Designed miniproteins, single chains, continued (4). Designs and how they scored, part 42

Each design is a single chain, and the fold is of that chain. pLDDT is the mean over its residues in the fold that is shown.

## One batch from the design tools (miniprotein)

Design m13431
Fold by ESMFold2-Fast:
Structure m13431 (fold): chain A 73 residues (1-73)
Amino acid sequence: MEADRIAQRTEEVSKKYGVSLGVADVYVTAEDELGKEVADKILKEAQSKSSHPGLLRLIAVELYFKALKEKEK
């Protein structure tokens, strides 16, 4: 249930945006928890700040948690 769909979505995001599977996983999580518009903003902001896969993933994770806190207000 859903695990195969999440794995496929992560691979599609990775290929579509040219990001690592780790970054794509953050995007899919953000889309499910916060919606597509917020996930798109997180990915675009992370990509604007770094092209290095490790740093891009770290920035995306930080932006995701900031968005979660803002949603609770």
Scores: mean pLDDT 79

Design m13432
Fold by ESMFold2-Fast:
Structure m13432 (fold): chain A 81 residues (1-81)
Amino acid sequence: MYEKLSPEEYYELRSKSSDREKMELSIKVLVAQLEEQGVPKEEIEKLEKELRKALEESKSVDEFEKQAKGILMKTLEKLEA
């Protein structure tokens, strides 16, 4: 399972994956990073749900990544340091 990946490991795995698997990997990495940062479980669950919705609605990996970045930024702003 993906708990925490370095940026290098993330991009290497991503390059070997299908578009769907790349999006799934992005969600797993983001969730793991937020857990390591001590983000509350409830907020992580909300973020994962929004990311899953973005994955299903996105027509490309690039579109998904733009949406995922927006979702992550909104979550981080809400949690404010």
Scores: mean pLDDT 72

Design m13433
Fold by ESMFold2-Fast:
Structure m13433 (fold): chain A 82 residues (1-82)
Amino acid sequence: MSLREEAAEVLDEALEYLKENKAPQEVIASVEYALTKVKTEELSNEQLAALLRLVLRLLKEIKAPQSIIDRVEEVIRKVEES
C-alpha cells in the first residue's frame, strides 16, 4: 500500500469515528477537507505529513481513542522516514 493510500485509510477511519460519536461539525469538516486533499491532490511527503499532523492535533484536542491517535502517528512516522 502507498503512503498516500495508508494516509487516506487512517483518515477515513478517524472520520467514521468522529461522525459516529457526533464530534463538533468543525472537526468533522476539517478531517473531511484533509481526506479530500489526500485523495484528489498530488501532495509531497512534507505536505502529507503536515496535513496529518493538523488532523492529529484535532484528534488529541477532542480526546479521540488512543488506538486512532497511534495509527495516525504511525502513518506520519512512515511519511517522515520516506
Scores: mean pLDDT 83

Design m13434
Fold by ESMFold2-Fast:
Structure m13434 (fold): chain A 61 residues (1-61)
Amino acid sequence: SDEEKEQLVLVLDLLAELFPQYADELAALKERVRAATTEEQLLAVQVEVDDLFRRAVREQE
């Protein structure tokens, strides 16, 4: 839904503020959110966002 897309974009923008070193990866995920036409595509992006966040926290000590 459009609301889910808007929420994901906001989350990605916040993550880019917290982890600017991942800004390019987060920008690519934002493009995938905007291009998504199915709930399954949005879920795939959500999984990648969660993986990136866990990786970022682990790498940043």
Scores: mean pLDDT 79

Design m13435
Fold by ESMFold2-Fast:
Structure m13435 (fold): chain A 75 residues (1-75)
Amino acid sequence: AGATFRLPGSKLEELSALVQGTDAFALVRNLETGESFVLSKDHPLPADAPAAEEYLVSVRGSEEDVQLLLDFAAA
């Protein structure tokens, strides 16, 4: 399964922690710089990632993992 959603910068660290508990891959794009990075079990949040007010997140994984991440983004 796959989904794309916007995420406020304040939720980025918590998204990273949630993704590490799944088998999903998240492609995160900084909407201010255009820079992108991947989050997964094997790809932690980059230490020097510039803060942004919003990110565009594209996730791929099982239906359950994608639903978990969508529910988090909607909260």
Scores: mean pLDDT 82

Design m13436
Fold by ESMFold2-Fast:
Structure m13436 (fold): chain A 85 residues (1-85)
Amino acid sequence: SPLEEIEKLLEEAEKLIDQAEEAVKAGDYDKALALLRQIEGIIQEIGEIINSSDLTPEQKAEIQKRLNEILTRAQEVARKVAEAL
């Protein structure tokens, strides 16, 4: 199911962003950047599944909300890394 694939990818991205936030707290900026690149890849994969799948507007809106939360957290991680550079 496309929804089950997206759910798994969203859970993976959420775990990676938790790890990226921990890496920033530890001063492991290289690790944080590597994790952000992995998250970007997952977001691109989710976008491809959405584009190739017949999802309802409600399903798309729910997925987009979770993606926006991940993106907001990723932007904050990136900002903290940039400030430390």
Scores: mean pLDDT 90

Design m13437
Fold by ESMFold2-Fast:
Structure m13437 (fold): chain A 95 residues (1-95)
Amino acid sequence: MTEEEKVKTLHDIIEESMPEMSPEVQEKVKELLEKDPNNLINLLRAVALVMADLARKLGYEEAAKLFEEAANSEDLKETEELIKKGLEEAIKAEK
C-alpha cells in the first residue's frame, strides 16, 4: 500500500467512523487534524482514538488500552507498533 493510499484510507476510516464515535473522541480527532490534515502521525493517532472507542464498546479492554497508548505517542513507529499490538489483542478477545 502506497503512502498516498494510506493517508486516503486513514481519512476514509476516520470520516466513516466519526458519526458513531463519542463526542469526546470526535473533538480529539478534530484537534489532531486541525493544523495538518495529511500529517501521517496525527492521522494514525486519530485512527487509534477511534479504535480505542470501538474496542471499549466491544469490551476489549486490553486492545482499548493499547490503542489509547498509540494515540498518546509522539513517535510514528511506536504508534504503528501499538496499533498492531492492539489489533492482535482484539483478535484474541474475539475468540
Scores: mean pLDDT 76

Design m13438
Fold by ESMFold2-Fast:
Structure m13438 (fold): chain A 70 residues (1-70)
Amino acid sequence: MEKELEEAERLVDEAEKSTNPQERLDLAIQAQARVVLLRIKLLFSNETDPELIARLEEIGARADEIEKKV
């Protein structure tokens, strides 16, 4: 889970740093896909760690903002 969270965060960070609109969108979509999969995993594992949940919500929100601007 933690390593998968790091990968999602890295994708959003790369998206925010990119000056190419298509690259930003592609990276944001990849981050969102990972967030969705991680949310499903958390639901099935009954995971209630507020830090993990907060990180997922932050990654999703950041990816959504990139998508809205492009």
Scores: mean pLDDT 78

Design m13439
Fold by ESMFold2-Fast:
Structure m13439 (fold): chain A 95 residues (1-95)
Amino acid sequence: DPAAELAARLDEVFAQASGKTPAEVDALFAPIDEEIERLLGVKLSPAERATVRFLLREGLADLDQLRELVEELQKIPDEQERAKRLQEWVDRLLS
C-alpha cells in the first residue's frame, strides 16, 4: 500500500523533527512532500503539504482519496479559499 509506505516514511522523518522550527520541519519533509506531489499530480502549498502529511500519518485518507481532493482544490484559483475548503474537509472527516 503506497499510502501506508509513505505514512511509515513520514513517521520516521517526524521523529527527527523534534525541537525544530516550522520552516526547518518543512525543509526536512520537502523530499517526501515532492514525492507526494508527483504521486498526486499537483503542486501543494506549504499548508496543503502539512495537511496531506497529517492525513497520511493518521490513516485518515488513502492516495486515491487525496488525489480526488487535490484535483477538486486545484479548480479553485484562490489559495485562501483552497485552504478553507481543505480545512472544512479535514474537520468533517474528524467529526
Scores: mean pLDDT 79

Design m13440
Fold by ESMFold2-Fast:
Structure m13440 (fold): chain A 98 residues (1-98)
Amino acid sequence: SRAKELAEKLYNKGLDLEKQGDYYTAGNYYHLAGLYMLGADFNASEAGLPFAVTMKDEVSEENRKQAAKLFRQSADMYEKAGDYKNAQSMRQQADWIE
């Protein structure tokens, strides 16, 4: 799906940012990738905040597991950036979708 293609692009950009030591921005990209795996979709002109995206009600078990992994990777990035509140939020979201 379009959402899955966008998730893969966002994940790859997150990997590049993590390698550069930009942990906070890498966390943002991993979080967005996870939201797209859950079937979230929004226009490019509206793409700004992860919480502005509405997740879809029905999601495959495979996509939920992949999203949970991405949210946990996001949490690890936020922790490395010193953002413990966003890290906790990401772990809570991962637990909710498993």
Scores: mean pLDDT 77

Design m13441
Fold by ESMFold2-Fast:
Structure m13441 (fold): chain A 80 residues (1-80)
Amino acid sequence: SLEEAREEAFAEAGRLQALLRELHALDPAALAELRAELEALDAQMAAVAADPSEEGYRALAEALRALTERVEALLARLRE
């Protein structure tokens, strides 16, 4: 459902926000390197908010998960 897809996207956004806060605390320069990807994600979030659809929120959740994996990989390197 639209509601379920939206809730999943919001949950993924919350997860990403927590990881980005950790990355900022450890290495602000590494966070700056993700600027273009974060700007693209913000644009996608704005587009889905303007024209809500199940497919739109599913695609957003997918994009959020992909960026989360990249941030987790960066954090893993910084913790080494």
Scores: mean pLDDT 87

Design m13442
Fold by ESMFold2-Fast:
Structure m13442 (fold): chain A 62 residues (1-62)
Amino acid sequence: GPAEAKEFELARRLAETLARLLLESGEADSARVEQVDEHTVRLTATKGDEVEEVTFTSPLGS
């Protein structure tokens, strides 16, 4: 429903904000945010030869 769509948008925006902060702080040299499914967004951060993934699921929290 509309509430679920808004929660997904917030999750995506939070992931994008985190990606930018990681790049600006030097914790990552490359970062991508991609939709995995209707309620899940994945942030992929790369630093040198290492790749780390953070998953955000809507709704955030419980």
Scores: mean pLDDT 75

Design m13443
Fold by ESMFold2-Fast:
Structure m13443 (fold): chain A 64 residues (1-64)
Amino acid sequence: SMEDEIAEALIFMVAGISIANGLPLEEGKEFLEKTKETLIKNGYNREVVERAVREAIERLEERA
């Protein structure tokens, strides 16, 4: 759905910003976890958000 696509885009945007600004891995992971909770609280699909956050964290870890 459009809502699922927006949630994924927001999560990967957060990951991209973290990478572009050279955030330490643990800070980037914390930023993504906070983004996850915010999106779920605002009614985005939990399964979609959790999967996207997992993929985003893997992307951050690959660059560590």
Scores: mean pLDDT 85

Design m13444
Fold by ESMFold2-Fast:
Structure m13444 (fold): chain A 88 residues (1-88)
Amino acid sequence: SDALVERAREHLELAREYLRKGRRAFEEGNYLEALHYLQLALTHLQLAEKDISQLPDSHPEKPALEAELERLLRELEEGLARVSEALK
C-alpha cells in the first residue's frame, strides 16, 4: 500500500472526529472545549496536507484526498469563527 495515502487518510479521519467533537462541545456551550478540539483537528489537517503534498500529481488518489482536506479545512475555519464570536 502507499504509506503516504494511508497516513493522510488516518489524519483526515482523526480531523473529522475532532471537528465532530468540537461541534458537539460548541452546541453544549462548552466553547473552550470546542476550541481545544478544533486545535487538535488543525494539527491533523496540517499533517494530512504535508503527506498529500508529497504525493506525485499523477497519483490517482491525490485529487480525492485534496478535496476532502479542503472540505475539512473549510469546516475548521467556520468552527473557529463561531468559537471566536462566542468568546467575545
Scores: mean pLDDT 91

Design m13445
Fold by ESMFold2-Fast:
Structure m13445 (fold): chain A 76 residues (1-76)
Amino acid sequence: MPPEIEELLKESEKGLEIALKGIKEGNEELIKEGKKKAFEPLEELLKVAPPELQPEIEKKMKEFEEKIEKAKKEVE
């Protein structure tokens, strides 16, 4: 993975952690902030990444969405 792409992936993972923390705490603003920070870098990566890396980025986006939805279902 190119270092620039890896750095954006790390930022996205931090965003996911913030979103998951917000879900556990019931903090709607933190969930919103975490989602933005998780998905915006991945959307940028899809735009600039070579075609060979696009499927992996798309898979990462789906994994993030699934983790968020699972976490929401686990907190009622």
Scores: mean pLDDT 79

Design m13446
Fold by ESMFold2-Fast:
Order: C-alpha cells, then sequence, then structure tokens
Structure m13446 (fold): chain A 80 residues (1-80)
C-alpha cells in the first residue's frame, strides 16, 4: 500500500540519519540510512512500520528547516 507520510529527519547517535514518520492512518514508520540533506532535496530509502514490521520504501521531500536545525519532511511510503 502507498500512504502519505510526514515527520522529522534526525541524526542517530552513530551519526547516521533517520526519519520518524506518521502516516495518514496513524501508523509509525522509521526510515534509516538517509543521506545528508537540505531544504528542497528529495530522499529515498528503506522503511519499516513500527506497528507490524512491514517493510518498504519512502520517498521524502525536505520541506523546511526549523531554527533549531531540525529538518521537516513529507512524502510517501510504499509498504509490502
Amino acid sequence: ATLAVRGYLGELPDGTLAALLVTEDGRFVLATGLPAAEVGDTLTGPARSLDDGATGTVTLTVTGRRPDGHLEVEGTVTLE
């Protein structure tokens, strides 16, 4: 299934980037192994539903940067 998602891009303690996302139906999705990004960039990567472990792919666009440096992202997830 393909679902709209939104969330934030953050740095993990090991220095890799991850996005914690929420779908329109309230499912939580984690994407990891994401590259460094700026506002306007499009990112793709593997994703996993935290509710049932379903795996898939996200396509995200960085929509903004907050004053604290956090990046806002939105896009779609396709889950198996």
Scores: mean pLDDT 78

Design m13447
Fold by ESMFold2-Fast:
Structure m13447 (fold): chain A 98 residues (1-98)
Amino acid sequence: MKKKREIALLDTALNLLIAGAEFEHEVTPEAEKLRQEMLKARKELNEAVDKGDKETAIKAAEQYRDAAVRYAELLGDPELAADVKSLTDKIIELIKEM
């Protein structure tokens, strides 16, 4: 697949994993702040990838990873935290190859 399409598929898979965990765990007000940070970083990532701005996309992907890992940890889901890190690290690799 083209790198941009593969990035979109990984982002979709990651979003579904997070949504599944949210169904099983209580989202506290502290976790909701990280969720909003994560959603903002995800939007910035998708916009940067669409524009071909590799530098901005990498920075946004790193912010998305860091926020999503902390969010998973606050939900009490260490397996999700590991999966989030793995998938976002792969997204960063794909951006570097664009």
Scores: mean pLDDT 85

Design m13448
Fold by ESMFold2-Fast:
Structure m13448 (fold): chain A 90 residues (1-90)
Amino acid sequence: SMVEIREKVKEAWEKILDILTEALDIVNDPSLSKEEKLKALEEKEKKIKEIFEEMIELAEKNNDKDLAKAVKDEKKKIEEYIEKLKEELL
């Protein structure tokens, strides 16, 4: 149902926010080298992308175009944010 789909997307958002918080903790960890931070950020980015792709597929399969667009727009913003974090390490 549409309700179940939107609940699933909300759960996915919570997971993405948790992963993003972990990414920020990694960037700010003075015990980690720049190389270790970049590798960890790449792993977090991969997980976030997988979650976004699953949610986009779910929205598209259920013909919720508004939801699919919203998820795609947010994916773009989060990807740009992570790229900025990586650039700040260089």
Scores: mean pLDDT 85

Design m13449
Fold by ESMFold2-Fast:
Formats: sequence, structure tokens, C-alpha cells
Structure m13449 (fold): chain A 77 residues (1-77)
Amino acid sequence: MLSLEEVVERVRKAKTLEEARKIVSDFVDQAIAAGLPLEEVRRLLSAIADELLKMGFPEAEVSRILAEALQRARAAA
């Protein structure tokens, strides 16, 4: 089971938008492989979005990362 705290800790260590995008992408791939329900993936992505915004990443870029992640999760459901 993926720990929300572990994912948030990884996101906090991202120094660039590219690193944040990779962390989110890797998380979605792991969640799909683990068979997490779409609603749980959405909940975890919401927490990740909150953390990225707190870190000062632009809302538009955070929204793009989350939209791509949700689209991938939906396609795998």
C-alpha cells in the first residue's frame, strides 16, 4: 500500500517542475499497478496538488500535471 506521507515527502524534495511531474507520473504508474480505485487516486492527487501549491509552483502548471495524471488513471480503469 502506497503511503500518502511517502508520496508527499518525495514531492517536497522536488527542486524543479520537471522533477515534480516525474514523481507524480511514477506515483500514478505505481497506483495503477497496485489496482487502486480511481476515487482513491483522485484523493491522493488532491493532496499532492496542495503540497505543490504550498511549495510555490504555479497553479496552471500544477493543474496540467494533475490533469495528465488523472487522464492516465482513467484510461487504466
Scores: mean pLDDT 78

Design m13450
Fold by ESMFold2-Fast:
Order: C-alpha cells, then sequence, then structure tokens
Structure m13450 (fold): chain A 72 residues (1-72)
C-alpha cells in the first residue's frame, strides 16, 4: 500500500511537470487511491497519462503499469 501510494505520487509529479494542466486530474487520481478507491483512481491516472506529452509517454506508462501491479 505505501509503495503504491509513493509510486502514484511520483507519477502525479511527473505528469504535473510534463503538463501543469494535468495537475488537478493527477492529484484527484492520487487522492482516490489514498481513499482506497483503486478503480476510480487508476481510471483518472490512465486518463492523465494518455494526455501526457509524447516525450513523457514511455516513462508515464511504465510507472502506471508498475502501479497497477501493486493495486491488483
Amino acid sequence: MEEALRLAEKLGVLLTVADPSLGPLASEGVRLLEEGRWEEGLALLRKAVSQAPAEFQALANRLLAELEKLVL
């Protein structure tokens, strides 16, 4: 659980640095994961990752895949 939340926070920071407009979406996704609402939190993070700039897509998708393994 702690490792999943740390990874979600890292992904949220990456998304916000890549595109500040993704900050609110990423933050809401992390908040839902902190509340144990895993499906809803992952859905928002997947949406944010899909909207990330092309140069960040590979890293963002890798972090998302690692996060999904921890919450399943």
Scores: mean pLDDT 83

Design m13451
Fold by ESMFold2-Fast:
Structure m13451 (fold): chain A 55 residues (1-55)
Amino acid sequence: LHDLLVEIGAQELREAGASEEEVERVAAEMRKMADQGASVDELARFIREKVEEVE
């Protein structure tokens, strides 16, 4: 589930206009958060905030 959420988030960032380097950075941070015990809701909130920052 976490891997799928990261992939969805990466795609949304690309569609919002983020560079591939930015997408890789955010994906790495999401995986780090998941490893540290972040919930699906926390990861979803994080990606939403990052997409908003790009736009």
Scores: mean pLDDT 77

Design m13452
Fold by ESMFold2-Fast:
Structure m13452 (fold): chain A 102 residues (1-102)
Amino acid sequence: MEKAKKVIEELRELVDRAAEEELRSSGEKAIELATTLIALSATLSVLERLVELGKVTEEDILEAESMKYLALSRIYELQGDKEKAAEYRELAKKLRKEAEKL
């Protein structure tokens, strides 16, 4: 439960960060950030509801962490940090595979 709450707070911070970046962006970058915001907001809403219902699982936490790292990868890619973007993308992929094993 405490781990789920920590992930929720991290996702909220990323939603705020992605929203701020989107407001400062234009064209394709704005579209990509808007897509990231939609994905983060959906993941956050689902996780919050699962916590409220007492139904959160380790798989749900791993999927939420995977989405967090995918969002970080996207933000860093748009900032030109290709190395960090690649690192977070691989981490997200590993976490998603771990969730699928549960």
Scores: mean pLDDT 82

Design m13453
Fold by ESMFold2-Fast:
Structure m13453 (fold): chain A 89 residues (1-89)
Amino acid sequence: GLVSLTPAQVEARLAAFRATLEALLARKGVKLSPEQRARLERLFETLRAHAGTDQDATTQAVLELVALARELGFSPEEIAQLLRALFSA
């Protein structure tokens, strides 16, 4: 989980999430709007600042990432792939 990650591990998980997201977007032919990109970057800042120290803020940021993925038309399987990149050991 995110609760026990070091800052370096958080950065590695965010990089894995970003790579998975960009691959899924490319495969679907979907592009993020500037507003969606800004929202994504704010959520990454929240996770970077609070993962391992503030579980409520971390949980809320993850729920908002899932909401953004649903808004982009991602399937439950694609959302599971994104969450696996973020939460895998």
Scores: mean pLDDT 81

Design m13454
Fold by ESMFold2-Fast:
Structure m13454 (fold): chain A 79 residues (1-79)
Amino acid sequence: MLEELRLLREVLERVAKKTTGKDKELVEQLAALLDEIIASGDVDNPALVAQLEALIKQLSPEVLKLIEEEMLELIKKLK
């Protein structure tokens, strides 16, 4: 679980570098929220999970696709 969250955090950091404006701000907010979840050790905190879901719903389809592409690239490197 923690390794998966660290992988997602790395993906968000890479996506933030490839985005601008509001999309970059939203991705950076998601990364910060993941840092809070990792630091708390409570990966199933309902309030933090709800905040993640709300931020994800605000992301553009282009940003969501970019997150998916970066995630797949990192997963392939781990195999």
Scores: mean pLDDT 77

Design m13455
Fold by ESMFold2-Fast:
Structure m13455 (fold): chain A 81 residues (1-81)
Amino acid sequence: SELEKEAIAKITQAVADVLREARAAGVTDPEEIQKRLQEAVDKVLKEFEEKYGKKIVKATIEVRRNADGTIEVRLTIEPEK
């Protein structure tokens, strides 16, 4: 639906913004990155829920440190029932 596309776009942009800001600030702790991502995504989800009176999508965030020291971020966005 159009609302799902808008929600996905806003969540994706919020995630990109948080990751850019974290990198600029030298944040490398996966737990801190996950916290910042969760706060930003929750804000978008709450804004859509308040505006439309229902949940439009759900989002799951996982942040991991790989064995080589790189940070991996996984974002899953699904339509809400």
Scores: mean pLDDT 83

Design m13456
Fold by ESMFold2-Fast:
Structure m13456 (fold): chain A 72 residues (1-72)
Amino acid sequence: MERLVELLRELARRAVEEPETKDIDIALIRMALSTLPDKELGREYADRVTEAIEAGDLEAAEEALRELLEEL
């Protein structure tokens, strides 16, 4: 689980720092979160991380992923 969140943080950082990869990074994050057993939790955090990335707010994306780790 911690390894999944670490990967998601790397994808979020790449999406914000390299806008050319943003669409694929968001797609990969959403796909990974869709594999969580709690589908409602996965959807909520996928939306929060996506909104933060689209706003260019890496700190908000990382905070959402930190909260996700605490919920798991």
Scores: mean pLDDT 82

Design m13457
Fold by ESMFold2-Fast:
Structure m13457 (fold): chain A 74 residues (1-74)
Amino acid sequence: MLSQEELEERLREEFLKVAKELNEDSSLSEKEKRIKLLERIIEILEEYAKEHPDNKVIQAQLEGYRLLLEEERS
């Protein structure tokens, strides 16, 4: 079983990897990069939430990023 600290570290690593990949894509505008980054973060968090359904920290992060995505799309 992963500790909460190990889980948070893995999430951070995945988020940074996605951010780097999107930053290297010269075909995307800054707004498109932000929207795609948030969408990819949400997808990663949704996968982790399915694996760890009782983890309230993942649920809170998922809710927060969903709100940020809605603001960016507005």
Scores: mean pLDDT 79

Design m13458
Fold by ESMFold2-Fast:
Structure m13458 (fold): chain A 97 residues (1-97)
Amino acid sequence: SAAAYEEAVIAEIAEALGVSPATVRRLLEELEKALEEKKELDPEKAEAAARILEILLKRRLEGLKEKYENAPAEEQKHIEEQLKKIEAFIEELRKRA
């Protein structure tokens, strides 16, 4: 299912990075796809996307944990996979910092 991005969060990220909200949406889509497919991101985009990801990931982790508690077993597998991928990406960001 497509992730619903909240206007307020996107605007906050856009202001923090100094880019347009449309650019934030595009970067989030590219980042999510790259994370799912384990594709490399362009270095300049990777830095911007890392900042976006840090803000969005913390919010998504909270929402995913709440969903996990109430989700059926099949959906719990998908949520757990997403959590593991998010954790792995955070670790990779730390190694590059």
Scores: mean pLDDT 65

Design m13459
Fold by ESMFold2-Fast:
Structure m13459 (fold): chain A 100 residues (1-100)
Amino acid sequence: MLSPALQAFLEALRAETDPAAAETMILVAVHEALLALEDESTPVEEQEQLFEVAKEAIRLARERGLERTVATARRMLAAFQPRSARQQALVDELRAVLDA
C-alpha cells in the first residue's frame, strides 16, 4: 500500500484540472522515482512505492491526452541509465505504461 503522503499526492493529481499544473506534478513523480534509484539511502520499499506513483501519474497523463507530458517522460526514461536488472525492470514497467 502507498504511504499516506503518496496517496494524498495522487488524490491531488487526480483533482488537478489545470493541464500545466498536472504536467508539473506528473513529471515530478517520474523524476522522484528515478532519483530514488540513484540514492542508496532510499529504502527498496520506498523506491517501489515511488515507481507505483509514477506509473499511475503516467496513466493519467495518457488518459487526459497530455501528449507533451508523455513525450517529456519518455525522454527522461531514455536518459536514465539503469545500474541493475531490478532498475531496468522498473524503468521497463514505466515505458510499458507510456506505450500502452
Scores: mean pLDDT 84

Design m13460
Fold by ESMFold2-Fast:
Structure m13460 (fold): chain A 64 residues (1-64)
Amino acid sequence: MEEELLEKAKEGNAATLAGLVIRGIGAELDGNYEEAAKWYDIAIEADPSFTSAKKKKEELLEKI
């Protein structure tokens, strides 16, 4: 599942990258900061130039 999402994101699929960030935001809202970090890391690994995921991870690290 995660590997499939990573492959789709590497193909430049902006919808998949946005979906990963949305999942991270959902985890933060549930108080699952560790889960949120995992989703942001997957997005960053798929596209290191995707600044939205990097910013979200930096914001998350300020909370934990």
Scores: mean pLDDT 72

Design m13461
Fold by ESMFold2-Fast:
Structure m13461 (fold): chain A 61 residues (1-61)
Amino acid sequence: DEEHRRVMELSPNGFVAMGGIAAVDALKKGLSEEEALAEAQKYSPNETFARRALGIAKEAL
C-alpha cells in the first residue's frame, strides 16, 4: 500500500509509523479524525505520538 509506505518514510520512529498506518486505514474507511486518532493511540505510547501519527497519515493520503 503506497500510503503505508509514505507513513513509514515520514515517521521518526516505529510507534508513530504503526499509529500512522492505523490512522490511514481509519481515514480511508471514512472515519472521522477523532476516530483515526483513537486508532493511532492503540499503537502509540502517548497522545503526542498519536497526534503526530494522525498528521503524518493526512500527509500520506
Scores: mean pLDDT 80

Design m13462
Fold by ESMFold2-Fast:
Structure m13462 (fold): chain A 86 residues (1-86)
Amino acid sequence: MIEEEAKKILEEAKKLLKEGLSREEAEKLQRSSNVRDSLIGLAALMLLDGESDEEVLERIKEAIEIEKLRAELLAKDPDFTAPPEP
């Protein structure tokens, strides 16, 4: 469920901020090659910028939806340019 995944990312971001995550650390997370860490960093930065929980959730939901769609398309054709059966 996209709602639940976005909520978990928001909760992780809030938890990290409560535990002392700085803006610099949030920026580093947002640039992570790990998709989940990147989304947590984005959420933390938005919260630090004064965005509401609702605004953060909408942004994360959109990002998760895009990532899932991309993953599903790649699962159909993993190399995406792979030719049909040799």
Scores: mean pLDDT 76

Design m13463
Fold by ESMFold2-Fast:
Structure m13463 (fold): chain A 80 residues (1-80)
Amino acid sequence: GPIELVKRAIELAKQGKLEEAAELLIKGVMESDKFSVEQKIGYVLRAIGILIDYKLGVISKEEAGKRLIELAKEVLKKLE
């Protein structure tokens, strides 16, 4: 379910698998009934923004991983 997807996203982000982590985080957010449409859009755009900043060299891979983990933990807390 959504909780398991977000937990797996955290694990992947810790391994530096940033694209896979963001995909699972987005999937967990989209599959959850606990978020409004506006909240889902916000989380998805934040996850995509982290990847864009990483791909454009605005932030390091390590910083992008940290931001994805922080975002995923925020999402996970709201799914509890």
Scores: mean pLDDT 90

Design m13464
Fold by ESMFold2-Fast:
Structure m13464 (fold): chain A 107 residues (1-107)
Amino acid sequence: SDALAAAVHRAMATMIADDQEMLAESTDPRLQALLSDTIARYQQISTLTDPREMLDRAFDLEDDTSARIAALAAAHPERRKEYIFAGAHEGVHQMMLSVLRKELLKA
């Protein structure tokens, strides 16, 4: 439905804005590099016309981003709290995507 397509686009915009806020507040160059890459990849996904393809690619991106954050937390335990906080934000994104995917599967 048009309403569901609009909801997917709004969710993408929200996820990009949230990651941009985290990037602006971060002082860790490793987290800054990860967030910059994630934002760029979300912006590429947001240019897609198929909401289902957009959601599938966004899920793949969240899985990749979560794995990268977990690797940073393991490699740099002195900054673990910062990386766990970033991971919690990405977890909210994954929840938003799961809700939208469930609604698309009902159609």
Scores: mean pLDDT 84

Design m13465
Fold by ESMFold2-Fast:
Parts: sequence; C-alpha cells; structure tokens
Structure m13465 (fold): chain A 87 residues (1-87)
Amino acid sequence: MEARLRELEEEARRLGEEAYEALYVEKDVARARELLAELARLRGEVLRLKAEIAEAAGDAESAAAYRRMADELPAVAAADLAELDAL
C-alpha cells in the first residue's frame, strides 16, 4: 500500500509539471487539458488509497474526508478544464 501510494504521488507530480509546461511554456492548451484530466484521475486514486489506509487504521473521520475529496475532484477538474476552454 505505502509503495503504491508513493508511486501514484510521484506520477501525479510529473503530470503536473508536464501540464504546467504544456500550458505556460508550450502554449498547447489541448495537451494541457489531456495531462490535467490524467492528473485528476491519479489524484482521485491517491485520495481513495489514503481513505483505505485510514479506514484500515480505524480512522473513520479521515477516511470519510478523503472519500469526499475524491468524489468532489471530478467536478473541480471539470471547472478547471472549462477555464482552459475560454482561452
């Protein structure tokens, strides 16, 4: 579990850096959208794994918080992508 969480967090960081370069350095909005969508998916996986770890540890409050964040993430990502469409 811990190794998988670390792998996903590292991948999310790389995608975030690539999305930033695509949007602000390369000015490639289409590529930035693809990278941001994939980043949102990985962030959701990280939050769900954190929820499972918290639940296994008996921390129901943290588990519920992580699940709520994961459930809200697609809407937040969609709002961010809609702002890019305005460019």
Scores: mean pLDDT 78

